# Designed miniproteins, single chains, continued (2): the designs that were tried, part 100

Each design is a single chain, and the fold is of that chain. pLDDT is the mean over its residues in the fold that is shown.

## One batch from the design tools (miniprotein)

Design m7466
Fold by ESMFold2-Fast:
Formats: sequence, C-alpha cells, structure tokens
Structure m7466 (fold): chain A 141 residues (1-141)
Amino acid sequence: PPSREERLAAIKQGLADFIRQLVEEYKEALEKGASEEELKELLDRLARLFVATLYYVLETMIENGVPEEDIKEILRYAIDTLVEEMKKAKIPKELQLYFLDKLIELLEELKERLEEQGKTELVPFLEYAIKVLEEKKKEIE
C-alpha cells in the first residue's frame, strides 16, 4: 500500500501530466494558425476543464481525509505548474491573464453554487485557489 507521501506525489504527478496536456493542446492550436478568437474560445474550454478537474481532486482529497495543509499545497502546486507551463509555451501575456481571469470567474461561480447547495466544506479551498490565482496575475502584470 502506498504511503501518504507517495499518494500526495501521485496526485501532483497526475495534475502535472494533465496541465502539460492542456498546454500542449493550446500549442497545437497555435502551430495550426488558429485565430486570436479561436485561441480565446479554446482557453475558455480549457479553463472549464481545469476547474472541473480541481473540483474532483478536492472532493477526492476531502473524502480520503487529506489534511487541510496538504490540500492547499496541492492547489498551489497545480496553479504554479499551470503558470510555469504557460510561460514555457510562450503564451502571450494577454492570453495568460485572460486564462487566469476566466479561472477566477469560474471558481467564484462554483463557490456561489456550492454555498447555495449547503456544500460549504470546499468553500475555503476555492477561496484559497482564487487568492493564489490573484497572486499569480500580479506577478504576470
């Protein structure tokens, strides 16, 4: 059976692989000569997929009794990895900021929906993710 450290490392690896795949899809669109409008539409789709993946990972970590500090570490790791992979891909600054703004918008929408449903246990983690994304926007601006 895997240790807690091995399980945490596996989650990080899965998120890194997922994020690299998202960035690769964007690179492929750029190489095929996609328009700025098509690239923004793709970023909207990728942002929704990213938020959905974070939500499922959060639910799974909470169901498995993962400590709050480890959950926050995983969230920061995912966001840090995303920003670094976007920089490596040489995504234009305007589109990086557009993507981060879309993530914040979608996370705020998810937070409001969860509060309406009485599912408040995830709300602090969504607020933490929004805070980390806002920090990353300031570094890019």
Scores: mean pLDDT 87

Design m7467
Fold by ESMFold2-Fast:
Structure m7467 (fold): chain A 59 residues (1-59)
Amino acid sequence: LETVKRVAIAELKRLSEKATGEAKEIIDQAIRDVENAKSVEEIQKINRETLKKLKELGL
């Protein structure tokens, strides 16, 4: 579980380097949500929702 959290957070941090403004705020919230997640499935859901929002914004 901890490994999955680390991987998800690392991916989100990578995205934040490319993101600006609103996209960065979305990523920061996602990182917090992932840290509080209780299961791998919850982490995957948070990751999917976050990536979808970022895609809509154009990163």
Scores: mean pLDDT 74

Design m7468
Fold by ESMFold2-Fast:
Structure m7468 (fold): chain A 90 residues (1-90)
Amino acid sequence: SERSRELILERAREYGRKVGEEGAKNGLSLEEVIERSKDIVPEILREFPAVGRALGLPPLGREETLKALEEALEIAVETAKKTYEELKKK
């Protein structure tokens, strides 16, 4: 469970960074960048059942999954916002 959580949070950081970078490059608003970063939740729900199976990990419990998704959403949004603002400052 700890390893699965770490992988989810790292995926959220990578996703947020890319969203922030693409938003800055393409002239998106901060609001659009924040909304796009929220797509991390459906991405994790799509990817992690297959990743867990491939690694032989047991399925995460409901409570652990919800907590990890909440933390991933927060990390993706904050990382995207920070990356976007830093790139816009030059």
Scores: mean pLDDT 78

Design m7469
Fold by ESMFold2-Fast:
Structure m7469 (fold): chain A 80 residues (1-80)
Amino acid sequence: EQLRLDADVVIAFAEIIIAILKLDAERNPSKKEEYQKLIDEVEKLIADLERKVAAGTVTEEDLQSALKKLREIIKKANSL
């Protein structure tokens, strides 16, 4: 139950990151395609976590990997 709840929180943070990336894409239309690629990466991450939550197979390592990936995506966005 706790891992499921933690996964739901990570998914919520990922959705917030998508919202921020969409705003950044609107502010930087010349980089819109690059922001869209980052949005696609976050959406794939959400889909993977949602699948694992539904299957009851989410692990601590999955959560740590997801958080690391989200941080990497944020760093890439900041470099655009």
Scores: mean pLDDT 85

Design m7470
Fold by ESMFold2-Fast:
Structure m7470 (fold): chain A 82 residues (1-82)
Amino acid sequence: DITETIIEALKRFYKLVVEEGLSIDEAVEKVAEELRKKGKKALAEALLSLKENEKYQLLGLALEIVGADEEKALEYMKKALE
């Protein structure tokens, strides 16, 4: 199910940025590599093709899906986007 794959990718992306302290670009690359290893090459390529503003939208969507502390995640997002 592509929807479930996307949700899991978003949760992983959130964890890499907020909990592990990776930059948004590093987190996108790592999630894309993990997706390739799972045989989701087209989805990985689409993720790597995102524009900067679209990567920010992904983090926002990941926040909503995870139900995380929005204030803390927003603060961290601002730091990661520096």
Scores: mean pLDDT 74

Design m7471
Fold by ESMFold2-Fast:
Structure m7471 (fold): chain A 94 residues (1-94)
Amino acid sequence: DELKEHAEKSLEILKRNEEYSKKTEEGLKKILPSLDEGTQKLVEASLELADKLKKLQKEIIEAKYKGEEEYEKKVKESEKELEELLKELGEKIE
């Protein structure tokens, strides 16, 4: 199953990149109290968005294991979720 093989490789890459992302997030959280109030809000909103984006990516990869039809459906649903997340971010920081 080629779709399943692609899902396994995508998950491996995602897990590898997640370790680097986690170190960056931990570094940002450590300096957060030293930042001005406006910058703190931007960083916090960005970290929240990053967590939600990681969830969407994992769900898309999981949908690949269920089949091509489920994968396509999840991609379309995730596009709508991403648009709403970007809208929420804009409202929090603007």
Scores: mean pLDDT 74

Design m7472
Fold by ESMFold2-Fast:
Structure m7472 (fold): chain A 84 residues (1-84)
Amino acid sequence: DLERFREATRLTVRVLALLLAGEDPSAELERLERLLGELLGLAPEDVRAGLRATAERARELGIRLSLEELEAAAERALELLESK
């Protein structure tokens, strides 16, 4: 369980980084959707929408690959992992 959360954390940061770079995260996103669905009961659509919304917000702010955004995303994911 904890190892799956760690994997989800790494995938979340990676997907967000790819989205911020304007790259295709499809393979990582599909794996993350499955993993978060199993761990948190999240629908694939919700996972995809949430990550896309975060990337869109970053783009609105003119952020492509921001250390701040990546750090914030990692901190949020670690907070969720450590809280569980």
Scores: mean pLDDT 70

Design m7473
Fold by ESMFold2-Fast:
Structure m7473 (fold): chain A 88 residues (1-88)
Amino acid sequence: MSEELKAEMEVGALEVAAATFKVMAEEAEKRGDLKAALEGYRKAAEYLAKALELARKSGVFSEEEIKALEEELREAEAKAKELEEKLK
């Protein structure tokens, strides 16, 4: 496998993991389980941060793709911060 193809596959897998945790967090919010929701958004942000770092390092992603990852990460981090403040 080329480094380029490997990076594309790894970023894709990290995005799927992030999406899974985001769905779990949204379901937890619907139940009023803010602690589980916070954990889900934190994990989503962790996977998105890893995806973004790898995408930037690989050099094979477009500016638009990088910007989309940055926005998704920002949204997940904002949700985690909001829930953290509510749980104090």
Scores: mean pLDDT 85

Design m7474
Fold by ESMFold2-Fast:
Structure m7474 (fold): chain A 93 residues (1-93)
Amino acid sequence: IKEKIEKVKRAAELIEKALPLLSGEAREHAQLALQDVNAAIVNLETGTEEHIELALENLRSALRHVREAIRLAEDPEAQRLLREAAEILEEVL
């Protein structure tokens, strides 16, 4: 769980770095992904079986939003940061 939390925090950092490079609908999806990732961190830190299940749902939602942000993003650096975040989220799921 501790290693999983560290990876999820890394994904959050990458999304945060991408946000100022994004506009419109791409930024909205990245913001929603960040909210879902932060909710997953809280649920993983709580550590009960029920909260771990909620964290997995949050991470799946975050991954969907990151993928939409990548599709809509025009900035190549933002796309790179978001792809790295998506890879981490896929690894953790």
Scores: mean pLDDT 88

Design m7475
Fold by ESMFold2-Fast:
Structure m7475 (fold): chain A 76 residues (1-76)
Amino acid sequence: SLDEIFDLLDKIDEALENGDYDSANEHLQKLRKLVHDSSDLQLLDAIEKALEEKDSVEAQQQLGVLVLKLAVRKVT
């Protein structure tokens, strides 16, 4: 469900705040299984690249874009 997606997004954000890139990537891979839209998957790819580069600022920025996009879609 979309609620499960938002729970995983929150866990990724928490892991990023703690500098736990491995945990963030684990939650991101779980999120990939629930997301099927190609543009959403491109945002997940951007987040994964930022995690690989240990760039928490870029990862949080891309995560924020995805959260807003999914929140708008929920009410439409």
Scores: mean pLDDT 83

Design m7476
Fold by ESMFold2-Fast:
Structure m7476 (fold): chain A 82 residues (1-82)
Amino acid sequence: MDAEVKAKQAALQKRVLELFQQVRDGRLSEAEARARLEAILDEMYAERAAIGRARGLPISDEEMERIYEENRDRIVAEALAA
């Protein structure tokens, strides 16, 4: 279970880095890059929320939601500014 979750997270991080590289190389338009990045972030957030709920952890739904919103906006802005 942990190895599968870790592999999925690593794959998502790799996709984000490859997306940034494609934007820097001019291979993707800003609109296409934005749509793909937002889809990846939504997938990451949904997965993390599901794990938190399943484990009944005392820390995360509100704190993770705040971090996710701040992180999403920052990542999208940073990717598009590059």
Scores: mean pLDDT 67

Design m7477
Fold by ESMFold2-Fast:
Formats: C-alpha cells, structure tokens, sequence
Structure m7477 (fold): chain A 77 residues (1-77)
C-alpha cells in the first residue's frame, strides 16, 4: 500500500527531525549547566534549549497527525 509506505516515511522523517532537535536541546541544557559562572549566558542557553524542545514536539505532533490522516485514507480505500 502506497499510503502505508508514505505513513511510514512521514513517521520516520518526523522522528529523525525530532531526535536531532532533542539532541540539540540536550547539548544546550548541558552547556547551560556548565556555564554557571555566567548567569546571562546560562539563561540564554536554557531558553534556546526550551525552543529546540518545542520544535521537536511540534515535529512529532505534525508527523503523527499526518500519519493518522494517511491511515484513514488507506482504510477508506
């Protein structure tokens, strides 16, 4: 089924992008914790980490929504 193959690709792509963003967020959190001598820099790193985490969650949400749409289309066929 082409629709099921598309659903798998959308899920795989979404997961890959979310994983990359989550890794960036984790790196920024670790850098922020290590930068405890510079409160301004630490806070900026924590804010960037939060932003990357939100982007990761958005990719997971959007890909999940698209996968559900493709499954519904496959069932309707």
Amino acid sequence: SELLEQAKQVADDGRSKATELAREAQRLLEEGKETKDDEVKSQKLFEEARKKGEEANNYLYESSKKVQELFKQAQAS
Scores: mean pLDDT 85

Design m7478
Fold by ESMFold2-Fast:
Structure m7478 (fold): chain A 67 residues (1-67)
Amino acid sequence: MSAATQQAVRDALEQAEQLMRDQGQKSGHVTATATADGVTVTVSADWEVVQVDGRDVAELLNPEITV
């Protein structure tokens, strides 16, 4: 990916996380969009689905992890 695309992804993710934190207990859906050099990235987040440390919560439950 181009540096502009990576920056857009990061900005959208940070904005979505900020909106989720601001919304708090409202259990609402938030959407953040960032555009860099003609590339538009949209991140949708719900209280049930969140990205942690650049990875989806589903990746933290990765079945590849040995039991």
Scores: mean pLDDT 54

Design m7479
Fold by ESMFold2-Fast:
Structure m7479 (fold): chain A 72 residues (1-72)
Amino acid sequence: NYLQAVNLHFRGLAYLQDGDTDAAVADYKEAAALYKASGDDSSAKWLLGQAYRLQGDDAKAEALFAEAKKIE
């Protein structure tokens, strides 16, 4: 649900600060799926974009960020 998505988002951010990019990407993708399921498509696309950016897929990340901005 939404609270689970928020908790995964913060855990992913903590992994990123610790240098564990793979764990951060996994948490961001799971949080994005939960945000989407809760109706928060903007947060879902933003986090999915961050995950792709961390994986080096800049083009897909930029497209997702642009979509997130249009929703809000």
Scores: mean pLDDT 82

Design m7480
Fold by ESMFold2-Fast:
Structure m7480 (fold): chain A 78 residues (1-78)
Amino acid sequence: SELEKKLKEYQKKISELEFERDRETVRAGNLAYKARVLATDPSKAAELARYQAEMDAEVARRKELDTEIKKINEEIKK
Protein backbone atom coordinates (compact mmCIF):
# COMPACT_ATOMS: atom_id res chain seq x y z
CA SER A 1 0.00 0.00 0.00
CA GLU A 2 0.99 3.64 -0.37
CA LEU A 3 0.87 4.11 3.40
CA GLU A 4 3.31 1.21 3.80
CA LYS A 5 5.72 2.85 1.34
CA LYS A 6 5.50 6.16 3.23
CA LEU A 7 6.16 4.39 6.52
CA LYS A 8 9.30 2.74 5.13
CA GLU A 9 10.52 6.10 3.79
CA TYR A 10 9.96 7.81 7.14
CA GLN A 11 11.63 4.98 9.07
CA LYS A 12 14.67 5.20 6.77
CA LYS A 13 14.84 8.97 7.26
CA ILE A 14 14.57 8.58 11.03
CA SER A 15 17.32 5.93 11.06
CA GLU A 16 19.57 8.21 9.02
CA LEU A 17 18.84 11.18 11.29
CA GLU A 18 19.38 9.09 14.45
CA PHE A 19 22.74 7.91 13.10
CA GLU A 20 23.75 11.48 12.26
CA ARG A 21 22.42 12.74 15.60
CA ASP A 22 24.43 10.13 17.51
CA ARG A 23 27.60 11.05 15.63
CA GLU A 24 27.00 14.77 16.25
CA THR A 25 26.21 14.08 19.93
CA VAL A 26 29.65 12.47 20.38
CA ARG A 27 31.31 15.34 18.50
CA ALA A 28 29.38 17.94 20.51
CA GLY A 29 30.37 16.23 23.76
CA ASN A 30 34.04 16.25 22.76
CA LEU A 31 33.77 19.89 21.66
CA ALA A 32 32.00 20.89 24.91
CA TYR A 33 34.85 19.32 26.87
CA LYS A 34 37.40 21.20 24.74
CA ALA A 35 35.36 24.40 25.15
CA ARG A 36 35.58 24.03 28.92
CA VAL A 37 39.37 23.64 28.66
CA LEU A 38 39.76 26.37 26.01
CA ALA A 39 37.04 28.74 27.25
CA THR A 40 39.15 31.75 26.22
CA ASP A 41 39.00 30.80 22.49
CA PRO A 42 35.92 32.45 20.89
CA SER A 43 36.19 30.31 17.72
CA LYS A 44 35.35 27.18 19.74
CA ALA A 45 32.15 28.78 21.06
CA ALA A 46 30.90 29.38 17.50
CA GLU A 47 31.62 25.77 16.49
CA LEU A 48 29.89 24.44 19.61
CA ALA A 49 26.83 26.60 18.91
CA ARG A 50 26.75 25.23 15.36
CA TYR A 51 26.73 21.63 16.62
CA GLN A 52 24.00 22.41 19.15
CA ALA A 53 21.92 24.04 16.40
CA GLU A 54 22.41 21.00 14.13
CA MET A 55 21.38 18.62 16.91
CA ASP A 56 18.34 20.77 17.73
CA ALA A 57 17.36 20.78 14.04
CA GLU A 58 17.77 16.99 13.84
CA VAL A 59 15.71 16.46 17.01
CA ALA A 60 12.99 18.76 15.62
CA ARG A 61 13.01 16.92 12.28
CA ARG A 62 12.87 13.52 13.99
CA LYS A 63 9.91 14.73 16.08
CA GLU A 64 8.16 15.75 12.84
CA LEU A 65 8.86 12.32 11.35
CA ASP A 66 7.63 10.59 14.53
CA THR A 67 4.42 12.63 14.32
CA GLU A 68 3.97 11.74 10.63
CA ILE A 69 4.58 8.04 11.35
CA LYS A 70 1.95 8.17 14.11
CA LYS A 71 -0.53 9.70 11.63
CA ILE A 72 0.23 6.96 9.08
CA ASN A 73 -0.17 4.27 11.76
CA GLU A 74 -3.52 5.80 12.75
CA GLU A 75 -4.66 5.67 9.09
CA ILE A 76 -3.56 2.02 8.86
CA LYS A 77 -5.77 1.21 11.87
CA LYS A 78 -8.81 2.39 9.89
Scores: mean pLDDT 66

Design m7481
Fold by ESMFold2-Fast:
Parts: C-alpha cells; sequence; structure tokens
Structure m7481 (fold): chain A 78 residues (1-78)
C-alpha cells in the first residue's frame, strides 16, 4: 500500500507539471503556471522521501492543485 500511495502521488505530481507547462504557454496564465510547476516539482521530491501517512496528505494537495489547473485550462480554452 505504501508503494501504491507514493506511486499515485508521483503520477499526480507529474500530471501537474505537464498541466503547469501548458498553462505557462498561455500569456494570461504564464506566472500561475510557473508557480504551480515549482509546487508540483516540490511535491514530487517530497514524495520520494515521504512516509505512507505523509504521502496520503501530499496526494490530497497534489490532486487539488491538478483539479485547479484543469479548471484554469478549461477557462483558457473557452
Amino acid sequence: MKDEVIERLEKAAQEGIKLAEELEKIPSYADVGKTYKAQMEGLLERARKATPEEAEKLLDVAESIVEGMKDMLEKAKS
């Protein structure tokens, strides 16, 4: 279970980095994209050193940021 939670966190962080890079390409969201990319890269580094309990908390944070970035990208496409 520890490996599954950490793997999910790493995948969420990697997805977040890709979403943040897409936001960076949009002038109105470029600064937001840079900020979230840095945060997701930090979460990815923390995931590699996290306990299972820490990984669960970090996963919740990572998924929340990913959801927010998906919403921003939808607004940018509209």
Scores: mean pLDDT 81

Design m7482
Fold by ESMFold2-Fast:
Structure m7482 (fold): chain A 96 residues (1-96)
Amino acid sequence: STVLSPAERLEAAARRFAEKYGDPEVAELAERIVEAVLSGWKEEQIEEAIEAVSEIENIPKEELREAIERLPGTAEFQLMLYLAEKDPERLREILA
């Protein structure tokens, strides 16, 4: 409908994610994910997220890296949102 900037779209997505779970801890992590996206991901943060998701889903790390290469920005954001739900403590360490 209304034209939103990429940053505004990411913030809206993070808010919808947090509201869906109704958990203040998830809301806090969603805000930190948005801040990290706007500041730019560190390579180490991306690699730690790939390792975590690979372990949880039992998917080869190379498949996750290929997804990031095909959909830069979007894939990283989705990995972080996934971790906010599945392993919030590990995500907090990554974002520290």
Scores: mean pLDDT 69

Design m7483
Fold by ESMFold2-Fast:
Structure m7483 (fold): chain A 58 residues (1-58)
Amino acid sequence: SELEERFAQLAAEAAKQSPKLGRVAEAAARGMVETARKGPEAAPAQQARVDAVAEEAR
């Protein structure tokens, strides 16, 4: 999907500037793909994972 490609580009660009930002972007992209496969019920768990990575990036 276009959104998935956009996330991949953002992750690559962020990783060049900051590995921490690259990890957050990658976690978000993975969460989006997983939510699309399992349905909206998976979204809270994926969001919690992204939030944990973002907190570590502080």
Scores: mean pLDDT 70

Design m7484
Fold by ESMFold2-Fast:
Parts: C-alpha cells; structure tokens; sequence
Structure m7484 (fold): chain A 67 residues (1-67)
C-alpha cells in the first residue's frame, strides 16, 4: 500500500469517526489492518468511538510508511 493510499484512508477514517459513522471507519481501518498498518487495538478504539485513541493508532500507521 502506498503512502498516498494510507494518507487517503486515514483521512477518510478520521472524517467518518468525527461524523459518528463508525461502520465506515471500521471498514476503511480493516484495509489498513490487512497491511499491518493499524493494530487490533486501533480497530477496537474505532468501534468504541474513542476518536483520540483511534487517531493515535492511525497516525502510527501513517508514520510507518512516511518514515
């Protein structure tokens, strides 16, 4: 998965989380999990609506491909 694809998905997940669309946020985050870019804990945070914990996990995934 490219850096631009990760950035696009992370941005969409963040917007879905802030909109309360947890189902879309989980679906998009599952794509990042398939590539090892987010943990099960990040998916759990999204399902719980914990925006802060979810955004921290997504940032770690972004940084893993951005250096």
Amino acid sequence: MSLEEVRELAGRIGRALRAGDLATAVELAEKLREHGLVSDETIEAIRAGDVEAAERGLLRGYLAVAD
Scores: mean pLDDT 77

Design m7485
Fold by ESMFold2-Fast:
Structure m7485 (fold): chain A 81 residues (1-81)
Amino acid sequence: DEDLEIARKRAKELGIDITEEEIRNMSKEELMRLFLAEELAKAFNIPLEEAEALLLELSAMTEAPEAHSLEEALAILREML
């Protein structure tokens, strides 16, 4: 499955210890939140808990402007920080 392969590659790149079975059992939204939080934590050198809080802030902002990618999401967060 293409999505499974992409998720496995992303988890490996981020250094996340997650199995294929866990990836298969997670929803697409859960996987996206996990990967976004890890990428934000790495990009801003912050703890994962703070990255999760920033994702919640970003979700409130994504209706104006529309964020279609991680790059746009990061640009919005940099403007807010």
Scores: mean pLDDT 66

Design m7486
Fold by ESMFold2-Fast:
Structure m7486 (fold): chain A 91 residues (1-91)
Amino acid sequence: EKKAKLYIEAKKLAEEVVKPLEEAGLNGEAVSPEEAEKLLKKFEEAKKLLEEAEPPEPLVLKPHLGENLLRLYELAKKLGEKAEEELEKAK
């Protein structure tokens, strides 16, 4: 089950991005630049794992993250939901 492992890891990484941003109230002032950089890297890793698992429907075609933590939160949340949906189908 190579695909199941990729979906599990992608969901886990996406949750690690979503949770800190939700706790910060989607406010960049509550998130340090170093923390924001770590969250972006986790999101890109999660996206890569999801694409490797099998992309029947690409969630995000081009990364356009950068200026707004709210956008990062939205993309990470959608990626996590996509990974969870694929895990449900794999059962």
Scores: mean pLDDT 61

Design m7487
Fold by ESMFold2-Fast:
Structure m7487 (fold): chain A 61 residues (1-61)
Amino acid sequence: MEAQEQRERDQREAARHLARLYKNQGLSRQEVLDRVRRLLSESVNGPASDEQVQEAVDSVY
């Protein structure tokens, strides 16, 4: 459980950082969602869930 929780936190932090970066570039919420989702699906640490990506983007907006 501990290792899974740590990975989940790391993925959420990465998603929030990416969401903030793209939002600051003037991208729409939908464009930010699409880009963050795509990048995290390619993660070596495992893909983030759609719910985690949406939560991260919503926390920035």
Scores: mean pLDDT 71

Design m7488
Fold by ESMFold2-Fast:
Structure m7488 (fold): chain A 81 residues (1-81)
Amino acid sequence: SAEEVREELERIRRELLAGKISAEEAFERVAEILSKEPELASALEGLRAAMADPSLSEEQKTLIIGITLQEVIELKTRKEK
């Protein structure tokens, strides 16, 4: 359900920002979830590009994932138009 998806994304974001999981682990979990949501394809591709970029640090990847997850969670809590 949409609520289960939101709760899992919130959990991933919380664990990532708390340093409990790596950016790579967070990305793997997020990619599995977002790949099932056609409206989030652009967000998923942005994350794939960031993770594949060798010029980005672990800290920069963590920030990008954290921001993207915040935006996705906000979209899931609002009525889509």
Scores: mean pLDDT 80

Design m7489
Fold by ESMFold2-Fast:
Structure m7489 (fold): chain A 113 residues (1-113)
Amino acid sequence: SEFSDRYSQEKLDALKKGIAKRIDVFNKLSPEAQKKLMGTILDVAEEEKLSLEELEELAYAYLEFMERFPEFSKDGFITPPEEFKELFKLTDEQAKDQKTVIKMLLKALKNSK
């Protein structure tokens, strides 16, 4: 795959394991949206130096958020509501950046442990 040149097999397997927990949500996405979602999560995992377990948890949490809040989810991307922007102190520019949105979810996951 196109990700094999940029990411280890172990990272790709962890991502796929997380996706498999909500494969029903992932399979509703177009192939282009699936690719964008996978790429953005992998980029965040590398930037934030996530473990394989954290990468798996993040992928699952992203798909769970999309299923629970479909009104804020389009074409594999999450647009946070105003209440979430205030809670996480995001600027309008940050709220439009999917890496920032994914990092917001990652912070919420770490705080729930």
Scores: mean pLDDT 76

Design m7490
Fold by ESMFold2-Fast:
Structure m7490 (fold): chain A 60 residues (1-60)
Amino acid sequence: SDIDAGVLQIVVAVYNTTSDEKIQQSIEQAKQNGDTETVQSILNFEKKAKEAEKKLKELE
């Protein structure tokens, strides 16, 4: 199924409902636990959310 636009909207919605403060807290907790994979996943998610936001603005 072609769900690219829907996936982008979900990613942006999740990012917007999760404040930057909560993202930073999650990164700090993962660092304290030595969970570098979780840190990398959060950073990759933030990058994808910003890219998705730019693409969604082109649709408006």
Scores: mean pLDDT 69

Design m7491
Fold by ESMFold2-Fast:
Structure m7491 (fold): chain A 94 residues (1-94)
Amino acid sequence: MGLRIGELQEFTDIIDGKPVKYKVGLGILENYPLEGEEVEGPDGGVSFLFEEDGKAVLIRPFGTDRVPKLGEALTAPVLVEVGEKENILFLHKL
């Protein structure tokens, strides 16, 4: 049971005229209880925002037509974004 994060790549974007660094990569959930806050993306996809090791972590499960719910134990591939909460790219584009 857990979240395993693969290799993260660092990106820089301009958010509100400020350069912001963030890390994005792929991960896998293995029977992982979904935690945090549910966030809807611009394409209607659902992501989950939580804190781990003092950082903001945003995960977006993919590869299924079923939307998972908070507290559900999920095994699925995920897209992962790691950074400060105010600098999470996905939230800044909402």
Scores: mean pLDDT 69

Design m7492
Fold by ESMFold2-Fast:
Structure m7492 (fold): chain A 92 residues (1-92)
Amino acid sequence: SEVEQARAELARLSAEIDELKAKYDRWKKEGKIPTEEEYNEMIDKLSEIRKRAEELAQKYKDNPELVAEAQRLATEAGKLIEEIINDYEKKK
């Protein structure tokens, strides 16, 4: 069903956020200084995830469970973007 496909997509977006967060946390633990290009690529990926989650919330506005899940993912992606930007600015 279309709703099952939406749930599967939200699960994939959630996994992608977790992977990006784990990658960023690993960089911090290893003391690696990412390049500007590496920061921008991560921000771009998170921005696309946030945009897709927001699109899913709008498309399935009549399904409160899907809207809530999509909004949580958009919020989590946004928080990680803010963390990356703030960390990058402190290193210049």
Scores: mean pLDDT 86

Design m7493
Fold by ESMFold2-Fast:
Structure m7493 (fold): chain A 98 residues (1-98)
Amino acid sequence: MSSEELAREIALRLRIIGLEFELELLEKELEEAEKTKDLKLAEEVLERARRLVEEARRLVEEARELGNEKVIEMAERALERAEELLERAEELVKKLKE
């Protein structure tokens, strides 16, 4: 691995870790919205979930370009979590709107 490839791998891993942290916070906010039946919070969670899915998709693309199997696996796992939280948020908003 070149020093440039290593730097790109480290930067990408840190971005994925940051996304995983944001997804953990989003899941807790979604659980609070589900518990309190707060439509406004649910809509805010839905908007954030959409942004995190887009970020995760970009990270998966960048990981595939890098070609590191472990980084690709990390990015794909983050995308799967983001998509799951998006689906949960969409369903919650729908349920709270009747």
Scores: mean pLDDT 88

Design m7494
Fold by ESMFold2-Fast:
Structure m7494 (fold): chain A 56 residues (1-56)
Amino acid sequence: LREEILAAIDAGDAERLAELAREAGVDDLTVAGAKTALRALTPAQREALARTIAEA
């Protein structure tokens, strides 16, 4: 799951990230917010986010 989430964030795949979040039991409102946030990120910001999560 973590590896799939990191790949989705790095690729900017908001739909895949939403599917993974729903499978993990995250509610639809939180998923919608996360999709909006991810779509607003630049490629550089998405890469930085993925690295931060990978290092955590």
Scores: mean pLDDT 71

Design m7495
Fold by ESMFold2-Fast:
Structure m7495 (fold): chain A 88 residues (1-88)
Amino acid sequence: SNSSRVSTNVRMYNRMMSSRNSTMRSRVSTLNPTNPHVSSGTSSLNNTSRMVGVSNSLSNTNPSRSMTYVSRTYSMMMNGMTNVSMGV
């Protein structure tokens, strides 16, 4: 079923993003301590949530570049899966 496939993909992506988000926060704090405690993770998670929500709206958030690439790649994968018959 479509719901099963979507659920599995969301779970995998969410797990990866959560792990990446934690790592990014630690790194940002170390590399740029002068900046306030900006919840870069919230920005990344918000952008990811919009992608998972099948939204093609571009957001003017300044997330980590790595997170931006991952979010875009996932969005492209989702779009591709919609058009391909057996895309895994």
Scores: mean pLDDT 46

Design m7496
Fold by ESMFold2-Fast:
Structure m7496 (fold): chain A 68 residues (1-68)
Amino acid sequence: MTEEEIKERLLKQKEDPLTHEPLTDDAAVTSSGHAFKKESLEDHLKYFDVDPVSKKKITSIVLRKDLL
């Protein structure tokens, strides 16, 4: 997935896939290109090292605001 494809996907993503709550500016994006609420992703990472949507290993996490 290119940077352009990730940005387009993030612009279309309105909700956290874990909680179904609206995404905020502090949302975190995994290496799979999915955005999550920072708190919900941090809770997930306490138990799993894989992306909740793609089930692939998370290799990096960046803030959504730094990508858009």
Scores: mean pLDDT 74

Design m7497
Fold by ESMFold2-Fast:
Structure m7497 (fold): chain A 90 residues (1-90)
Amino acid sequence: SKEEEEHKRKIEKFVRDARGLIRAAEEGKVSIEEAVEGLRRARGHVEYLAKGNKKALEAWENLIKAVEEKDFEKALEELENLEKALLSTL
């Protein structure tokens, strides 16, 4: 449906933006504190996209923790888990 296609585009945009922020932090273009704050501000949007999916919310929390710990490999893995969980809500 058009609604599912629109929801998918919102998920894809969010994941691209989040990946860009994680990469910017990894490369030292933004501080860890700025990256974590940026991610935490998106919480309401993630909850909207997740539609109550617990796996998506768990991946989201794990992603933030990985960024705080400067484990960018794990952060990107958790972002992939988040994307898969969000797409499963379609």
Scores: mean pLDDT 88

Design m7498
Fold by ESMFold2-Fast:
Structure m7498 (fold): chain A 107 residues (1-107)
Amino acid sequence: SLNELRLEIEATVSIQLMSYYIQIKQTENSDLKSQIRTATDNLVTISQLIHDQAPISTILQQIDTTIEQYQRIRDLAEQLGDSGLVSEMDLHIKRLQELREELQKAA
């Protein structure tokens, strides 16, 4: 159901936010910290849109924006040789893409 999907998005956002708050504290690279902070802002926006019962099209657009930000973080992590963060970003991107596809089917 759409309600179950909204709960799955909320759970995913919460898990990813906790991961990124930890990464911000562990990261010494200022550019990477900035990119991760932008990603946390995008995730908070998704959560707010779900709580406000925003249109599916608006939520999809914010998920797309968040995926693009994750791709930027992944590319920077790869440039810095942080293979662990690259792998984590690939998993987080895949999860958001799967949720996006399910949300699009529900529209």
Scores: mean pLDDT 91

Design m7499
Fold by ESMFold2-Fast:
Structure m7499 (fold): chain A 73 residues (1-73)
Amino acid sequence: SLKEEILEMLEELKERAPESAHPIIERIKELIEKGDIVGALTELGVLKLYFIVNEYYDLLPELEKIEELLKKM
């Protein structure tokens, strides 16, 4: 399912992300599992800003793909 694909992508992102980003990624996963797509998109925006400020630019394409898939739910 689309939901399972997104959750798998978030787990793969978590493996590449710094430990400090893990709590926000887990919160995004929890919001998706609860069906709170608006909340998940909001938290994803916070994570994107965190990656930009801390120069994790290599992680941004995966975040943008996750955002695109979430908007299709």
Scores: mean pLDDT 89

Design m7500
Fold by ESMFold2-Fast:
Structure m7500 (fold): chain A 88 residues (1-88)
Amino acid sequence: SRRQQLQAQAQQLLAQLDQVQQRIQQLLNDGKISPKDAALLMSRITAARSDVWFALRSDDIDEAERQLQNAQGLLADVEQRVDDLENR
């Protein structure tokens, strides 16, 4: 069903958010990012997680899919910044 597909996509997004959070922590440990900049990236991860959980609670499947798209956008922005920092 569309709901089962959405749940699978949400679980994948949560796993990817956990992975990028670990990469941010590694950048902090390596001194490649300031605590302030790391906090800004972490706030975006928190916002993306909130969008995923809101999607899972939504009775409107189209609204839920839009919320997952918003979370994917936030994740993509964070991953791009992390990639740039890792390649310094």
Scores: mean pLDDT 89

